# Designed miniproteins, single chains, continued (4), part 88

Each design is a single chain, and the fold is of that chain. pLDDT is the mean over its residues in the fold that is shown.

## One batch from the design tools (miniprotein)

Design m15236
Fold by ESMFold2-Fast:
Structure m15236 (fold): chain A 112 residues (1-112)
Amino acid sequence: ELQVTQSPSSLTVKEGEKATLTNRASGSGGTIASVAWSLQTPRGGTKALAVGNGQSAGDFKGRATISISGSTATLTLENVKPEDSGLYYSVVVSSSGAGARGQPTTLTVEKK
């Protein structure tokens, strides 16, 4: 069965810095074909960030990049803003079509 570990579990960065979140797939179907990323805000709203191999949406357009290499997928957020704080969820789809997600990442952006 496909298993996914998302890391780190928590990350604190300063406004304007870069945040990097990583998924690692293991088990059957461990090669990653696609990842969808979403942010759950502290108020319970959900924002789509990026899907596949680098398409970002909304206020993340041009700031969020997805890179996939074998069993590893990385989300890079550049020029982070205080409103980027929250729970980051991902859904990983393997080359076999199996889907899985790891534990979410709590991102905290410290204001300047």
Scores: mean pLDDT 76

Design m15237
Fold by ESMFold2-Fast:
Structure m15237 (fold): chain A 80 residues (1-80)
Amino acid sequence: VEERVKELEAELKANPSPEVYLRLGIAYLKLGDYEKAVEYFEKAIEMKPSALAYALLGEAYRQLGDIEKANEYFEKARKL
């Protein structure tokens, strides 16, 4: 997973896209680095909002213990 993060960071530098930001956020989520996962999911949403991006951001906030923000983003994902 750490090697995957390095590969995705190189890909982001070469070809930035919402998909690369989402994949990088997922990689950090798997590593348990929920704060970095939030940062990358927020960047993905800035480029292109999606139900998946909002749901993943909600999951990252849930893992951080921020239940109110998690619920806000899960509702955004559900309504998108």
Scores: mean pLDDT 83

Design m15238
Fold by ESMFold2-Fast:
Structure m15238 (fold): chain A 58 residues (1-58)
Amino acid sequence: KTLVRALVDVTAVIPEFLALKKGELVEVLKEIDDDWVKVRSLSTGEEGYVPKSALEPV
């Protein structure tokens, strides 16, 4: 599985987005396009979309 880390805090302003804290580890489930990915939080198990620019490889 592909693990990435949040570079910054991410707020979820719509239900499809996932809120993350800086340093949180997530699993990439699907790449949607060049700018967005669907991920699962390892701490909560919640899924949602986040911008690729907010993530870095672990």
Scores: mean pLDDT 78

Design m15239
Fold by ESMFold2-Fast:
Structure m15239 (fold): chain A 64 residues (1-64)
Amino acid sequence: MSPREKAEQLLGQLRDAVRQRVPRDKFTGLVKQVSDVAETLPEEERTRIHREVERLAGEYRRAQ
């Protein structure tokens, strides 16, 4: 699996975590995993992923 594919898979897991309202520690762990993979990607992809993570974190915070 490429780093880009791994980032998309982890973003999918993060979206699922928001819908399932998982505990904060699990959500934070997923955010860290996405961030770690994003650092291996080109700046444009990294910026896009970081914006999506911020959006999902906002949704998670509102859903809790």
Scores: mean pLDDT 82

Design m15240
Fold by ESMFold2-Fast:
Order: C-alpha cells, then sequence, then structure tokens
Structure m15240 (fold): chain A 71 residues (1-71)
C-alpha cells in the first residue's frame, strides 16, 4: 500500500540520517555511505514485500536523500 510505502521510506530516511552521522564522524567515503544506504533500502523493500516498482522508487529516494544530506 502507499501508506506502508511511506512508512518504510521514513524508516529508510532515518537509517540514512544515522549513516550520514557515522560518515561525518568517521570520515567514511561517499561511495561507502551510498552503498550502505542502498543496501538498507533493499533490505527494507525485500523484508516488507515491496513491488519491483516500489523497490525502484525507494532506492532512488534513498540515494537522492543521502546526496542532499552529505552536501
Amino acid sequence: SEEEYRRLLEEAREAVDKIVEEAKKNGMPFGEALARAVREAQRLADEHGLTPEQKRRILREVADYLVKKMK
């Protein structure tokens, strides 16, 4: 459902916030932070049975969010 997707997107963004905090604290390369964020989004999508379209959406949203937070 769209409501479920929105909730999962919020959880993914919270995970990205933690990744960004750790990256800035420990000097993590952008590529590593991006890989972790994408991996977390994939895990959430698979765990909650998102459709292929929803999985593509959450992956794009998470990558975009990470880019904005790392600037």
Scores: mean pLDDT 85

Design m15241
Fold by ESMFold2-Fast:
Structure m15241 (fold): chain A 67 residues (1-67)
Amino acid sequence: MMSEEEKKFPNGPEMTGRALRRLGERLLSADITPEEGREILAESFRETGERDGVPEEVIEKAVEEIR
């Protein structure tokens, strides 16, 4: 369920919003393929989560959902 999943990530909404904005900007410029966009989104989410102190297991699960 979305509400329960959001509780797993203390800063989930902000992290997801930032990653989605980056992906959107890249797709609009047509600099990358959709596959490359997903990789950039996953990497951005991972970096933000690590900086925010989110446990690695939680970050990996979120990254797998994006891929």
Scores: mean pLDDT 63

Design m15242
Fold by ESMFold2-Fast:
Structure m15242 (fold): chain A 77 residues (1-77)
Amino acid sequence: SARENAIALLRAIAEVSPDPELSRLAAELAEALEAGDLERAEALAEVVDPLLAAEAAADPELPARVLAKARELKAAA
């Protein structure tokens, strides 16, 4: 599902990002989505989105690493 895919991607970002703040916020956003806390998820997404965009701009290989990790996490679940 779209929700399960989003959670896997966010958990992957939390594991592969070298930015400790992006890592922490991505993990918190994944937890909010898993709990169905949409209000908290929306607030966290507003902070995560620009941080993720900045990191992707600095590291063009980041999207591929995130996708590979997300696939690994989904296979393990």
Scores: mean pLDDT 85

Design m15243
Fold by ESMFold2-Fast:
Structure m15243 (fold): chain A 110 residues (1-110)
Amino acid sequence: SMDALLAQLEAVLARVRALLDRATALEARLLAYVRAHPDDEGGRAALREAVFLVAELTALELLIREVIRELKQGRISPAQAAAALRRIEARLAALEARLAALEARAAALL
């Protein structure tokens, strides 16, 4: 149903926002580390990955909000929204795995 699809989109939006909070906190910690250790290539690489993840999660949040808006306004079909949700879930899974890997690398530095 459309209500079930909207609930799934809102749930994925909440999950993206939680990951964005984690990525943003990690970026701030890595930025502080890089400022203290400017010649640490590993630290700089970790910071670049954190910046990338924040940007990608921010873009994904905006995309989900747009899909929700378009679906509520009847500008896209439920089938189009469901297809978008599948692509969003796949991208989110990839970004979540990258964030977990970055958190593990950062724990070795911090």
Scores: mean pLDDT 93

Design m15244
Fold by ESMFold2-Fast:
Structure m15244 (fold): chain A 87 residues (1-87)
Amino acid sequence: LTEEEYKAMNESQKVAAEIGRELAHIGVGVEAALELRRLGVPEEVIAEVIKLGAEKDWEGLLELMREAGVPEAFIAAVERELAAIEA
């Protein structure tokens, strides 16, 4: 264990809760992107979904999924995951 590594770990632990929330929200965006890719949605649209997820623009993300023809059941599942993360 280097002193720099120990300091970095201590700094990371201080903001762990905030980083954890951001990582969880990024995870939801990744799942949405994978489903869009499975449905054959263009890479440009997938990139926009990822961007909206990173910006926490959930309304924009869900609207893009609807326009791309993602099943309503999957969109509802994403909405439930977002609600669970914020709970």
Scores: mean pLDDT 65

Design m15245
Fold by ESMFold2-Fast:
Structure m15245 (fold): chain A 85 residues (1-85)
Amino acid sequence: SEFLEFANEAIKLMAPLMTEVWEVLHDKSLTNEEKIARIQALTKRAIDGLNELKEKSKDEDVKAMLEAAKRVILRRTQELIAKLS
């Protein structure tokens, strides 16, 4: 299934970025401003990667799934930034 292939590629892209976000949040050497900047950079890498996957797909259901993933990431990023502000 093309859908499952793209879902797996999205997971492979997202899993290491989620680990980096967790490490940033728990890094006691970073200020909240530095944490926000790093989380924003990681979010940009995630959105860019999902957009690249979207461009490679001809399936509208795959594109819809990737757009939904982008919305979840952006919402989660806003929530994290609000807690650090």
Scores: mean pLDDT 89

Design m15246
Fold by ESMFold2-Fast:
Structure m15246 (fold): chain A 73 residues (1-73)
Amino acid sequence: MEELRRHLEEALETAERDADQLLADNSVSAEELARAAELLRGHAEKLREAGFPELAERVEELARRLAEAARAR
């Protein structure tokens, strides 16, 4: 379990960095940001089901940020 948790945390850290790059890039369309947000919401639900609610909350926050950026474009 701990190895899986560590792997998921590393993947989430990478996703957070990727999201920051995406948010900084004004050439990324609103549709692309909205699609990424929807995908992340799906992953957050799966993380909750798997017993990682704290990781799910972090993924939901990423989805929220991407969705807000999509609406602002």
Scores: mean pLDDT 78

Design m15248
Fold by ESMFold2-Fast:
Structure m15248 (fold): chain A 100 residues (1-100)
Amino acid sequence: ATMSGGGEFPEGSSARLTGTDADLATVSQGWNGQAPGQPGRHVASISADGSTTSYDESVKGRFTISKDVANNTLYLDMKNLKAEDRALYWLSTKGPGVEL
């Protein structure tokens, strides 16, 4: 898996995280996050067919997960970024992640 879209973003800004993984068509995929000094947590997930999404309560209404199965790409569109969103983010598949 590969990931991009991390960096420093001011509060109230928007960002998109992008991940690629060959298994997006066959398994549920998602984004996890870990803030400094906190345990890793579920942020958002989407079913293999794209019909079902789930979100952590802290990101509902601000984050949107979507996928492009033809290009094996998973997106996390983030709006109204808060200080609490500063974290390392990674796909459910193993990788180094992207820091926000």
Scores: mean pLDDT 73

Design m15249
Fold by ESMFold2-Fast:
Structure m15249 (fold): chain A 68 residues (1-68)
Amino acid sequence: MEELLEELAERIKRETGLSEEQARAAAEILVKYKPENVDEAAHYLMYLTGLSAEQARKAAEIALEILK
């Protein structure tokens, strides 16, 4: 579980340019809520972390690749 969260956070950081702390927070939200699609995931990220729509969608796409 912790390894999966760290892997997801690292990929989000690499693809979006977010800080380690922001990427980790996004990863924790995505692992907790396990959204079914990119739109749902992006909505949670925007609402809970304040990420832009573009950054949230990118992070959501990465999460769905890893979690599915």
Scores: mean pLDDT 78

Design m15250
Fold by ESMFold2-Fast:
Structure m15250 (fold): chain A 88 residues (1-88)
Amino acid sequence: ADPNDADELVAEGETYYFLGEYDKAIELYRQALALDPENARAHLNLGKVYYLKGKYEEALKHFQRALEIDPENEAAKYYLEKVKEKLA
């Protein structure tokens, strides 16, 4: 992927996510956020990886940020509810 394109970095991170390579996915999503801090897709996907790793507080932060950027994002609403259930 182009290292200067946030959306290409997110897409590459999604590939590693599907392969179960969560640490590589996290690194790529963080690189995407370094280029575009308001990338809702990167925040949503980073939250999903942290949720799968059992890091619910980190997941919560990223799902909240995804919803702040894109309030109509149904996936972010769904995962935000799921992580709140884990923290209750």
Scores: mean pLDDT 86

Design m15251
Fold by ESMFold2-Fast:
Structure m15251 (fold): chain A 63 residues (1-63)
Amino acid sequence: MMSKAEEIVDVTVQQAELLGKERGLSKDQILEQVKKSVEMIGKFLGLSDKEIQKLIKKAEEKI
């Protein structure tokens, strides 16, 4: 279910950026929040550590 996981990650990144900017969070703080969210979602979806790391790298590129 990589496609669904990637879509969830994309939505998570977009929401974290919008909310973080509105709240005045730094880019680093937004990145930390995104990493935690992606890790949690990946574990919930049953993804391997390698798959979760790959999604985190993709999320970092979007921030």
Scores: mean pLDDT 76

Design m15252
Fold by ESMFold2-Fast:
Structure m15252 (fold): chain A 61 residues (1-61)
Amino acid sequence: APSEEEIEEEIRRALARMTLAIAARHEPKEKAIEIVRETGERLGLSEEEIEELEREVEERA
């Protein structure tokens, strides 16, 4: 069973992904990437996780 810390981490990733999906829907990719960086940093995501989300935005091209 996942720990409370693992669950909270999962929620942060899910939130970032959801924010990215919404941003990409209504914003150009450059803006979506900026939002991912700012939101990721604010949520305390690792640089690796932020880079991964940026790649996902690029792939939406």
Scores: mean pLDDT 72

Design m15253
Fold by ESMFold2-Fast:
Structure m15253 (fold): chain A 73 residues (1-73)
Amino acid sequence: KLSKEELEDEINLAMSQMMASIAKRYKEKMTPEEIEKIIKKIEEYLKKSKVEEVKEAMEKDIKELEEILKELK
């Protein structure tokens, strides 16, 4: 059974992955400011996360979104 903290991390991961997926798919239609807001939101989830695998997945999404942001600036 998942602990409360593990469950919260998984929910936060699902939310962050959804936002990252949307940003990557619709990057042509998004402003740099919108992508930057998504990155900041994922960073907030990352700071609260306890599970290392969850943190690694979020860090990967942040890095990919930062590359997109760099290309759009």
Scores: mean pLDDT 83

Design m15254
Fold by ESMFold2-Fast:
Structure m15254 (fold): chain A 72 residues (1-72)
Amino acid sequence: MTPMEKAEALLRKRIATPRPHLAGKPLSAEEREEDLALAKEIIRLVGAEEARKLLEGRLPQEVIDEAIAEEK
């Protein structure tokens, strides 16, 4: 499995696990940390440019920007 295939699989798993009980509510600190950790792992696999393209529209933009800033 290529790094891109691993990144897409991780992202697909996150998207496929809906949080319906939290619809319309902000992410908890724990949920935000999980999404941030996922974004950082994807950046490590495919690099910041490809990770941004992959994650835009799928994770909160704030989380994507924070992960990219921290993985410099």
Scores: mean pLDDT 73

Design m15255
Fold by ESMFold2-Fast:
Structure m15255 (fold): chain A 80 residues (1-80)
Amino acid sequence: GAEELAREVEQLLREAATAGAPDKVINLLGKALQAAREGNFEEAAKYLKEAADVMRQSGLTDIAERAEELAKKAEELAKS
């Protein structure tokens, strides 16, 4: 549920920071985390997708794919 998504986004944020992701990615993942904690899954998905796009441009392909998977999970939670 919401708590699980928030924990997964928090883990992704830590991984992105460790990998040296751009500040824009860190800010977007932070916004996604806040949205997930608030139960705003549509907004969480939007920020996760935007973060994934920036990460792909930075060569962080594996982390970008994980962000895309979490965005999909957020979209499914928004439907429920």
Scores: mean pLDDT 86

Design m15256
Fold by ESMFold2-Fast:
Structure m15256 (fold): chain A 71 residues (1-71)
Amino acid sequence: SSGIMAEAEISVYLLAAAVALRIGDTEKAIEYAEKARKLAEEALKSGKLSEEKAKELIKAAEDLKKEAEER
């Protein structure tokens, strides 16, 4: 379903952000986390994700972005 594809795409960006953060690329970590957050918000707005799943993914993206910005 379109919801499964949306979740998969968001998860790829979250993983990319986490990897970038681990290797010290804070600029890419912020970029990928922001992309994941926007995709999750769009998927929530379009009804492709449940509110619970969207909140989980948005929080993960915000946590990664915050960690990168606090360096």
Scores: mean pLDDT 85

Design m15257
Fold by ESMFold2-Fast:
Structure m15257 (fold): chain A 67 residues (1-67)
Amino acid sequence: MGPGELYEAAKARAAADPEARLLAEAQATVVTMDMLAKGSEELAAQAEATAAAARAAAEAALRAALA
């Protein structure tokens, strides 16, 4: 069997089942990203709470200055 025949067989397999391969790779990626996201979610939530408190304080100061 020539190299061209092996390449065409690989193409046919990829064309026949590209979704199964993509699904397996996507599932592995989701697991890895979920583990990373759990750590970053806590930091993002704390940063967002700090930013919200700073915005509320600035709005209260502006309201007091306008009163």
Scores: mean pLDDT 67

Design m15258
Fold by ESMFold2-Fast:
Structure m15258 (fold): chain A 56 residues (1-56)
Amino acid sequence: MTAEEAARGARAGREAGLALGDEAGKQASDVMLQHAEAGDAEGARRGLEAAGRAMG
């Protein structure tokens, strides 16, 4: 995926984590967003997968 797509996914995951009160999901999404903003699309993708697993 592109870094821009990863960043959008990261922001959505972060908002979902905040809404659910899921600290692990929020932390994973924050890390993913940092990687996406730095242009590290692969790091962002891995973070998104980790956030997805944390949410079930």
Scores: mean pLDDT 66

Design m15259
Fold by ESMFold2-Fast:
Structure m15259 (fold): chain A 75 residues (1-75)
Amino acid sequence: MKKKEEMIERLLEVAREIALAAEAAGTLKAPVEEALKRLREELEKAEEEKLEEMYKKLEEEKKELEEYLRKLAEE
């Protein structure tokens, strides 16, 4: 139980960083808080294996978004 909650909090932390970066870049059209709240609800319903898969995907998306922000800063 607590391990699942810990993974959910870690996933939300990564997602928050991605959402804030997207908001700064103007690529996130929905409010950050609404997006994170919806994600939390989905993560609470997910199996532990699915949470680990989602974490890997969020890390990959974070790298891609950071690269995008760096390119915008250079223009």
Scores: mean pLDDT 67

Design m15260
Fold by ESMFold2-Fast:
Structure m15260 (fold): chain A 85 residues (1-85)
Amino acid sequence: MRERIRELARRVAEALGLDPEEVVAAVEAYIARAAAYTGDRELAERLVLLQLEAAVALLEGREEEAARLLEEARRLVAEAQALAA
């Protein structure tokens, strides 16, 4: 999972003309914050993976795939919240 997250972060950076190392560092920092907030690093990594795959899909003009990935992320958040309630 982590290797794929780094790969997708680099692809987003290339598409946007940003420094790949800075984008990877920002994504890793975001995962650390999300993991601290949720108490579940695996869930945080899955959510970030879905968000990055959705970003790549949008950048490549695949809006339907991006919408599906974002809906999957929304469902994971809803399931986590339901278990916490």
Scores: mean pLDDT 79

Design m15261
Fold by ESMFold2-Fast:
Structure m15261 (fold): chain A 61 residues (1-61)
Amino acid sequence: DRELERQRLLEEFREKLRKEGYPDEVIELLLQSLRYKLDGNLKLAEEYEKKAKELIEELKK
């Protein structure tokens, strides 16, 4: 089932990011990027990944 596999991938990715110490705001952006990637919208996936990277750099200040 594509829907069950999609939910599993999102949950596993969320758990991995949480273990790596990412804040919830960054996790949500990276999860949204993965959702777009799984839906075949690579342009929006890249845009959300870029937003997550920019937020990570801002939080390092």
Scores: mean pLDDT 83

Design m15262
Fold by ESMFold2-Fast:
Structure m15262 (fold): chain A 101 residues (1-101)
Amino acid sequence: HMLRVAEVTAEGLPDGSVRVTAKVEFEGEGHVLAAAVDDNGNGGLSKGVPARAGETAEAIVTGLDPGAKVTVTALFTRSEKDGEGEVLGQGPAATATVQPA
């Protein structure tokens, strides 16, 4: 299956988390994970969010420093058997500023 992640956006939320939205263009089912990295090298990963072709997946990244500017990537994985899941697709980078919590 050809997997593509499109239209990645990132938004800092009032609670200090970052909301990442990603439109997925693929056949079949899978999961979207959001990865965020700040200028200090601190990173965070969201939980996997189920996604289907033509849907917008929404993932939340937590544990980021208040006021940090983060670069966010949306990753697509298919995890159908016993945690089998490699990154099958990656979206364009987006940026957001972490709000004070």
Scores: mean pLDDT 71

Design m15263
Fold by ESMFold2-Fast:
Structure m15263 (fold): chain A 91 residues (1-91)
Amino acid sequence: MDPEELRREVELGMILMGLGVFKTIARQGKPIDLELLRKLLERALELAPTLSEEEREVLLEALEELAELAEENGQEEAAELAREALERLRA
């Protein structure tokens, strides 16, 4: 495996893990740290141009799930940040 390819896979995995943590926080009715979420979404957007179509779909699905869970939990700002990232990824 190319070191560049491995780094990309590790970074995507870490981003997906972070989104998973926020989904768990939302499901538990706990407030999401908006600054930490913003940083995670910024890293996801920086990585997006390097992703395959399949990797991009996985990221889009994770963002859609986070937006839905945050909205169900009344966290409008977190839901909006996830939706904004989703729109930028689709552009």
Scores: mean pLDDT 84

Design m15264
Fold by ESMFold2-Fast:
Structure m15264 (fold): chain A 55 residues (1-55)
Amino acid sequence: GAMSGEEAAKKAIELAESGKGSGEEVENLATLSAARGDPEGAQKAGEVGIKKGAA
C-alpha cells in the first residue's frame, strides 16, 4: 500500500528530529507528503530538516 501524506510527513519529521535519516530521505518524504495532499506537513518536515541540518 502507498504511504499517506500525513504518514510521510510524520516519518520525515521523526527522522530529522532523531538524526536517524539522511537529508535526502527527509526531503523525499516531505515531497511525498505534499504530493499525497499534506502540504502543511511537508512544510513542517522541511523546517525541521533545515534546523537539524538535513539537505
Scores: mean pLDDT 72

Design m15265
Fold by ESMFold2-Fast:
Formats: sequence, C-alpha cells, structure tokens
Structure m15265 (fold): chain A 56 residues (1-56)
Amino acid sequence: SKEREERIKAMAESYMEHLKLDPETARKIAEAMLDAKSQEEMEKKKKETLEKIKKE
C-alpha cells in the first residue's frame, strides 16, 4: 500500500541519517520492522539486523 511505502521510506531515511547505513540496507531494516506482528518481534528483528551490520 502507499501508506506502507511511505513509512518504509521515512524509517529508511532515519536509519541512513542516524546509523550511516546505505539506502538498500536501511530499507530492508524498515521493511522487517513494519512486517513484525508484535512489539517483541519488532525489537528482535531490529537487534539482529543491527548486529549483522556492526559485524560488517
């Protein structure tokens, strides 16, 4: 949906600015968080993705 795409874009831009991520990686993180069905799942996905980025 258009609303989902706008949220992904906004979140990705925030991650690019705050975490200095490339656009593709930031967008993947945003999509994963929005696809989370619960707050706990969202936090888990966010932590896992950030750890993978820090490793590289």
Scores: mean pLDDT 73

Design m15266
Fold by ESMFold2-Fast:
Structure m15266 (fold): chain A 61 residues (1-61)
Amino acid sequence: SDEDLEIIEREGVRLAIELGREPSTEELVKRLREKGHLEIAEKLEELNAKTVGEAAKALKE
């Protein structure tokens, strides 16, 4: 959980810099799959969150 959250935050920040905006959950899921974080990508898809911030909040609850 904590390790998954660190990966989500790290890749989310990198993607935000590349896009020049906050990434959507779909964009982050694709990035995580590309990086080999398949289990984390699947968890984000299951949460059905619209934004990375919403997904991070759900994972903390």
Scores: mean pLDDT 74

Design m15267
Fold by ESMFold2-Fast:
Structure m15267 (fold): chain A 63 residues (1-63)
Amino acid sequence: SKEVEELIEKAAEAFKKGDVASGIEYLRKAIELGASPEQLERAIKELEEAGYKDLAKGLRNTL
């Protein structure tokens, strides 16, 4: 859905900026709205590329 895609984009932007807390909140909202694993992975990839590799692995394991 459009709303899910907007939340994924906001999560990715937050992770790129190092705003991990905001990024995680956008991901939670996307999950509540039925985001696919592929959509979630787009944002989680940005967290990993920002240097938060262990946190990204943790998120993948819980989703």
Scores: mean pLDDT 84

Design m15268
Fold by ESMFold2-Fast:
Structure m15268 (fold): chain A 59 residues (1-59)
Amino acid sequence: SVEELVEALKSLLETSSISAQSLLDLLRKEAQEAERNGDFETAKKLREAIEILEKELGK
């Protein structure tokens, strides 16, 4: 689910050297790539996760 994805991404931020900004940029790139490949379901899920993370973490 999107909620499980968000929790996994938060855990990654706690345990890795990646910044919140870098993670958000990577997720946006991944969503755009999924959309280019016609994977609109994955793109939508990634955008929903991005929106939740931006609201909780800030940009």
Scores: mean pLDDT 80

Design m15269
Fold by ESMFold2-Fast:
Structure m15269 (fold): chain A 61 residues (1-61)
Amino acid sequence: AYLSGDEMDLKILELEVELGMKLIQLAIAKLTGASQEEIERLEEEIRRLEEEIRALREEKA
């Protein structure tokens, strides 16, 4: 791993904050009637963030 424990914790926190923001954006998009393409893009971005967070948590353990 290239990251120290502290750097790993910070990276995970950054990704979790980004995930939270994307989840809020997805909720707003669905409530405001955004395009299906925009909703699908946000869902794909959320999926990638969840996978990255999972991988980093597994590496930290």
Scores: mean pLDDT 81

Design m15270
Fold by ESMFold2-Fast:
Structure m15270 (fold): chain A 55 residues (1-55)
Amino acid sequence: SSELEELKELIIKNALEESNLSEEEIRKLVEEGMKAELEGDEDKAQEYADKIGSL
């Protein structure tokens, strides 16, 4: 869990540097995407991954 938490914060920081969205908006996208992936919701995980990748 600590490694996943560190990875999440790193992704959020990188997205913040590359995008004009607020930290709150980026955090929601990353957290929802990671949660969906961990829960096996591949369609939802892909949707959020695409949103993050298009920032």
Scores: mean pLDDT 77

Design m15271
Fold by ESMFold2-Fast:
Structure m15271 (fold): chain A 68 residues (1-68)
Amino acid sequence: SMKIVSTLEAIEVLYALFREGKISFEQMLKMITELSKYSELTVEQVREIMLENGVSEEVAEEAAKRLS
């Protein structure tokens, strides 16, 4: 999907996943730092950033679903 999301929407999903215990605090901070380079990105770009930062495919797909 070529759905575009704001950096704030992506960060809100990362914070929710951290609060749910699905990602670590370190993973969340590293991904927020990377996302902060963008004002907006595609859902696919968010998914790729998550996978590159050691997030499981299952959790990355859940994030993409929440952003779609």
Scores: mean pLDDT 87

Design m15272
Fold by ESMFold2-Fast:
Structure m15272 (fold): chain A 60 residues (1-60)
Amino acid sequence: SHMEKREEVRRWIALTLEAVGLALEKMLETGDTSYLEEVAKRIQEAKSIEELEKLVDELR
């Protein structure tokens, strides 16, 4: 439904922003830009919410 799709899009946006934030924190701590590059690639390749949740969990 329209509501279910809206909730999925909101969750996708929230997880994407969290992953980017965590990658930026790691980059600032280490000086290594590869974290941001890897996260950007995984976000672009993600096909499900579960893949983004896994990415966020791995970055924590």
Scores: mean pLDDT 82

Design m15273
Fold by ESMFold2-Fast:
Structure m15273 (fold): chain A 65 residues (1-65)
Amino acid sequence: SAEDYYKKGLELRKQGKLDEAIEYFRKAIELDPTNREAYIALASVLAEQGKLDEARAVGAAIRRP
């Protein structure tokens, strides 16, 4: 489920596997575009990696259905 992908993303982030965490957060959003927490987590990890343009784009998506 989308929640399972989101939870796995959080676990990968705790392990410092930021690229893998990003992939799981993207998958969670793909399955449930209403999961605001997944967008926030994705934007935060992207910003941590210096991917500021991607982080900004994800942040903008939170405001759209």
Scores: mean pLDDT 81

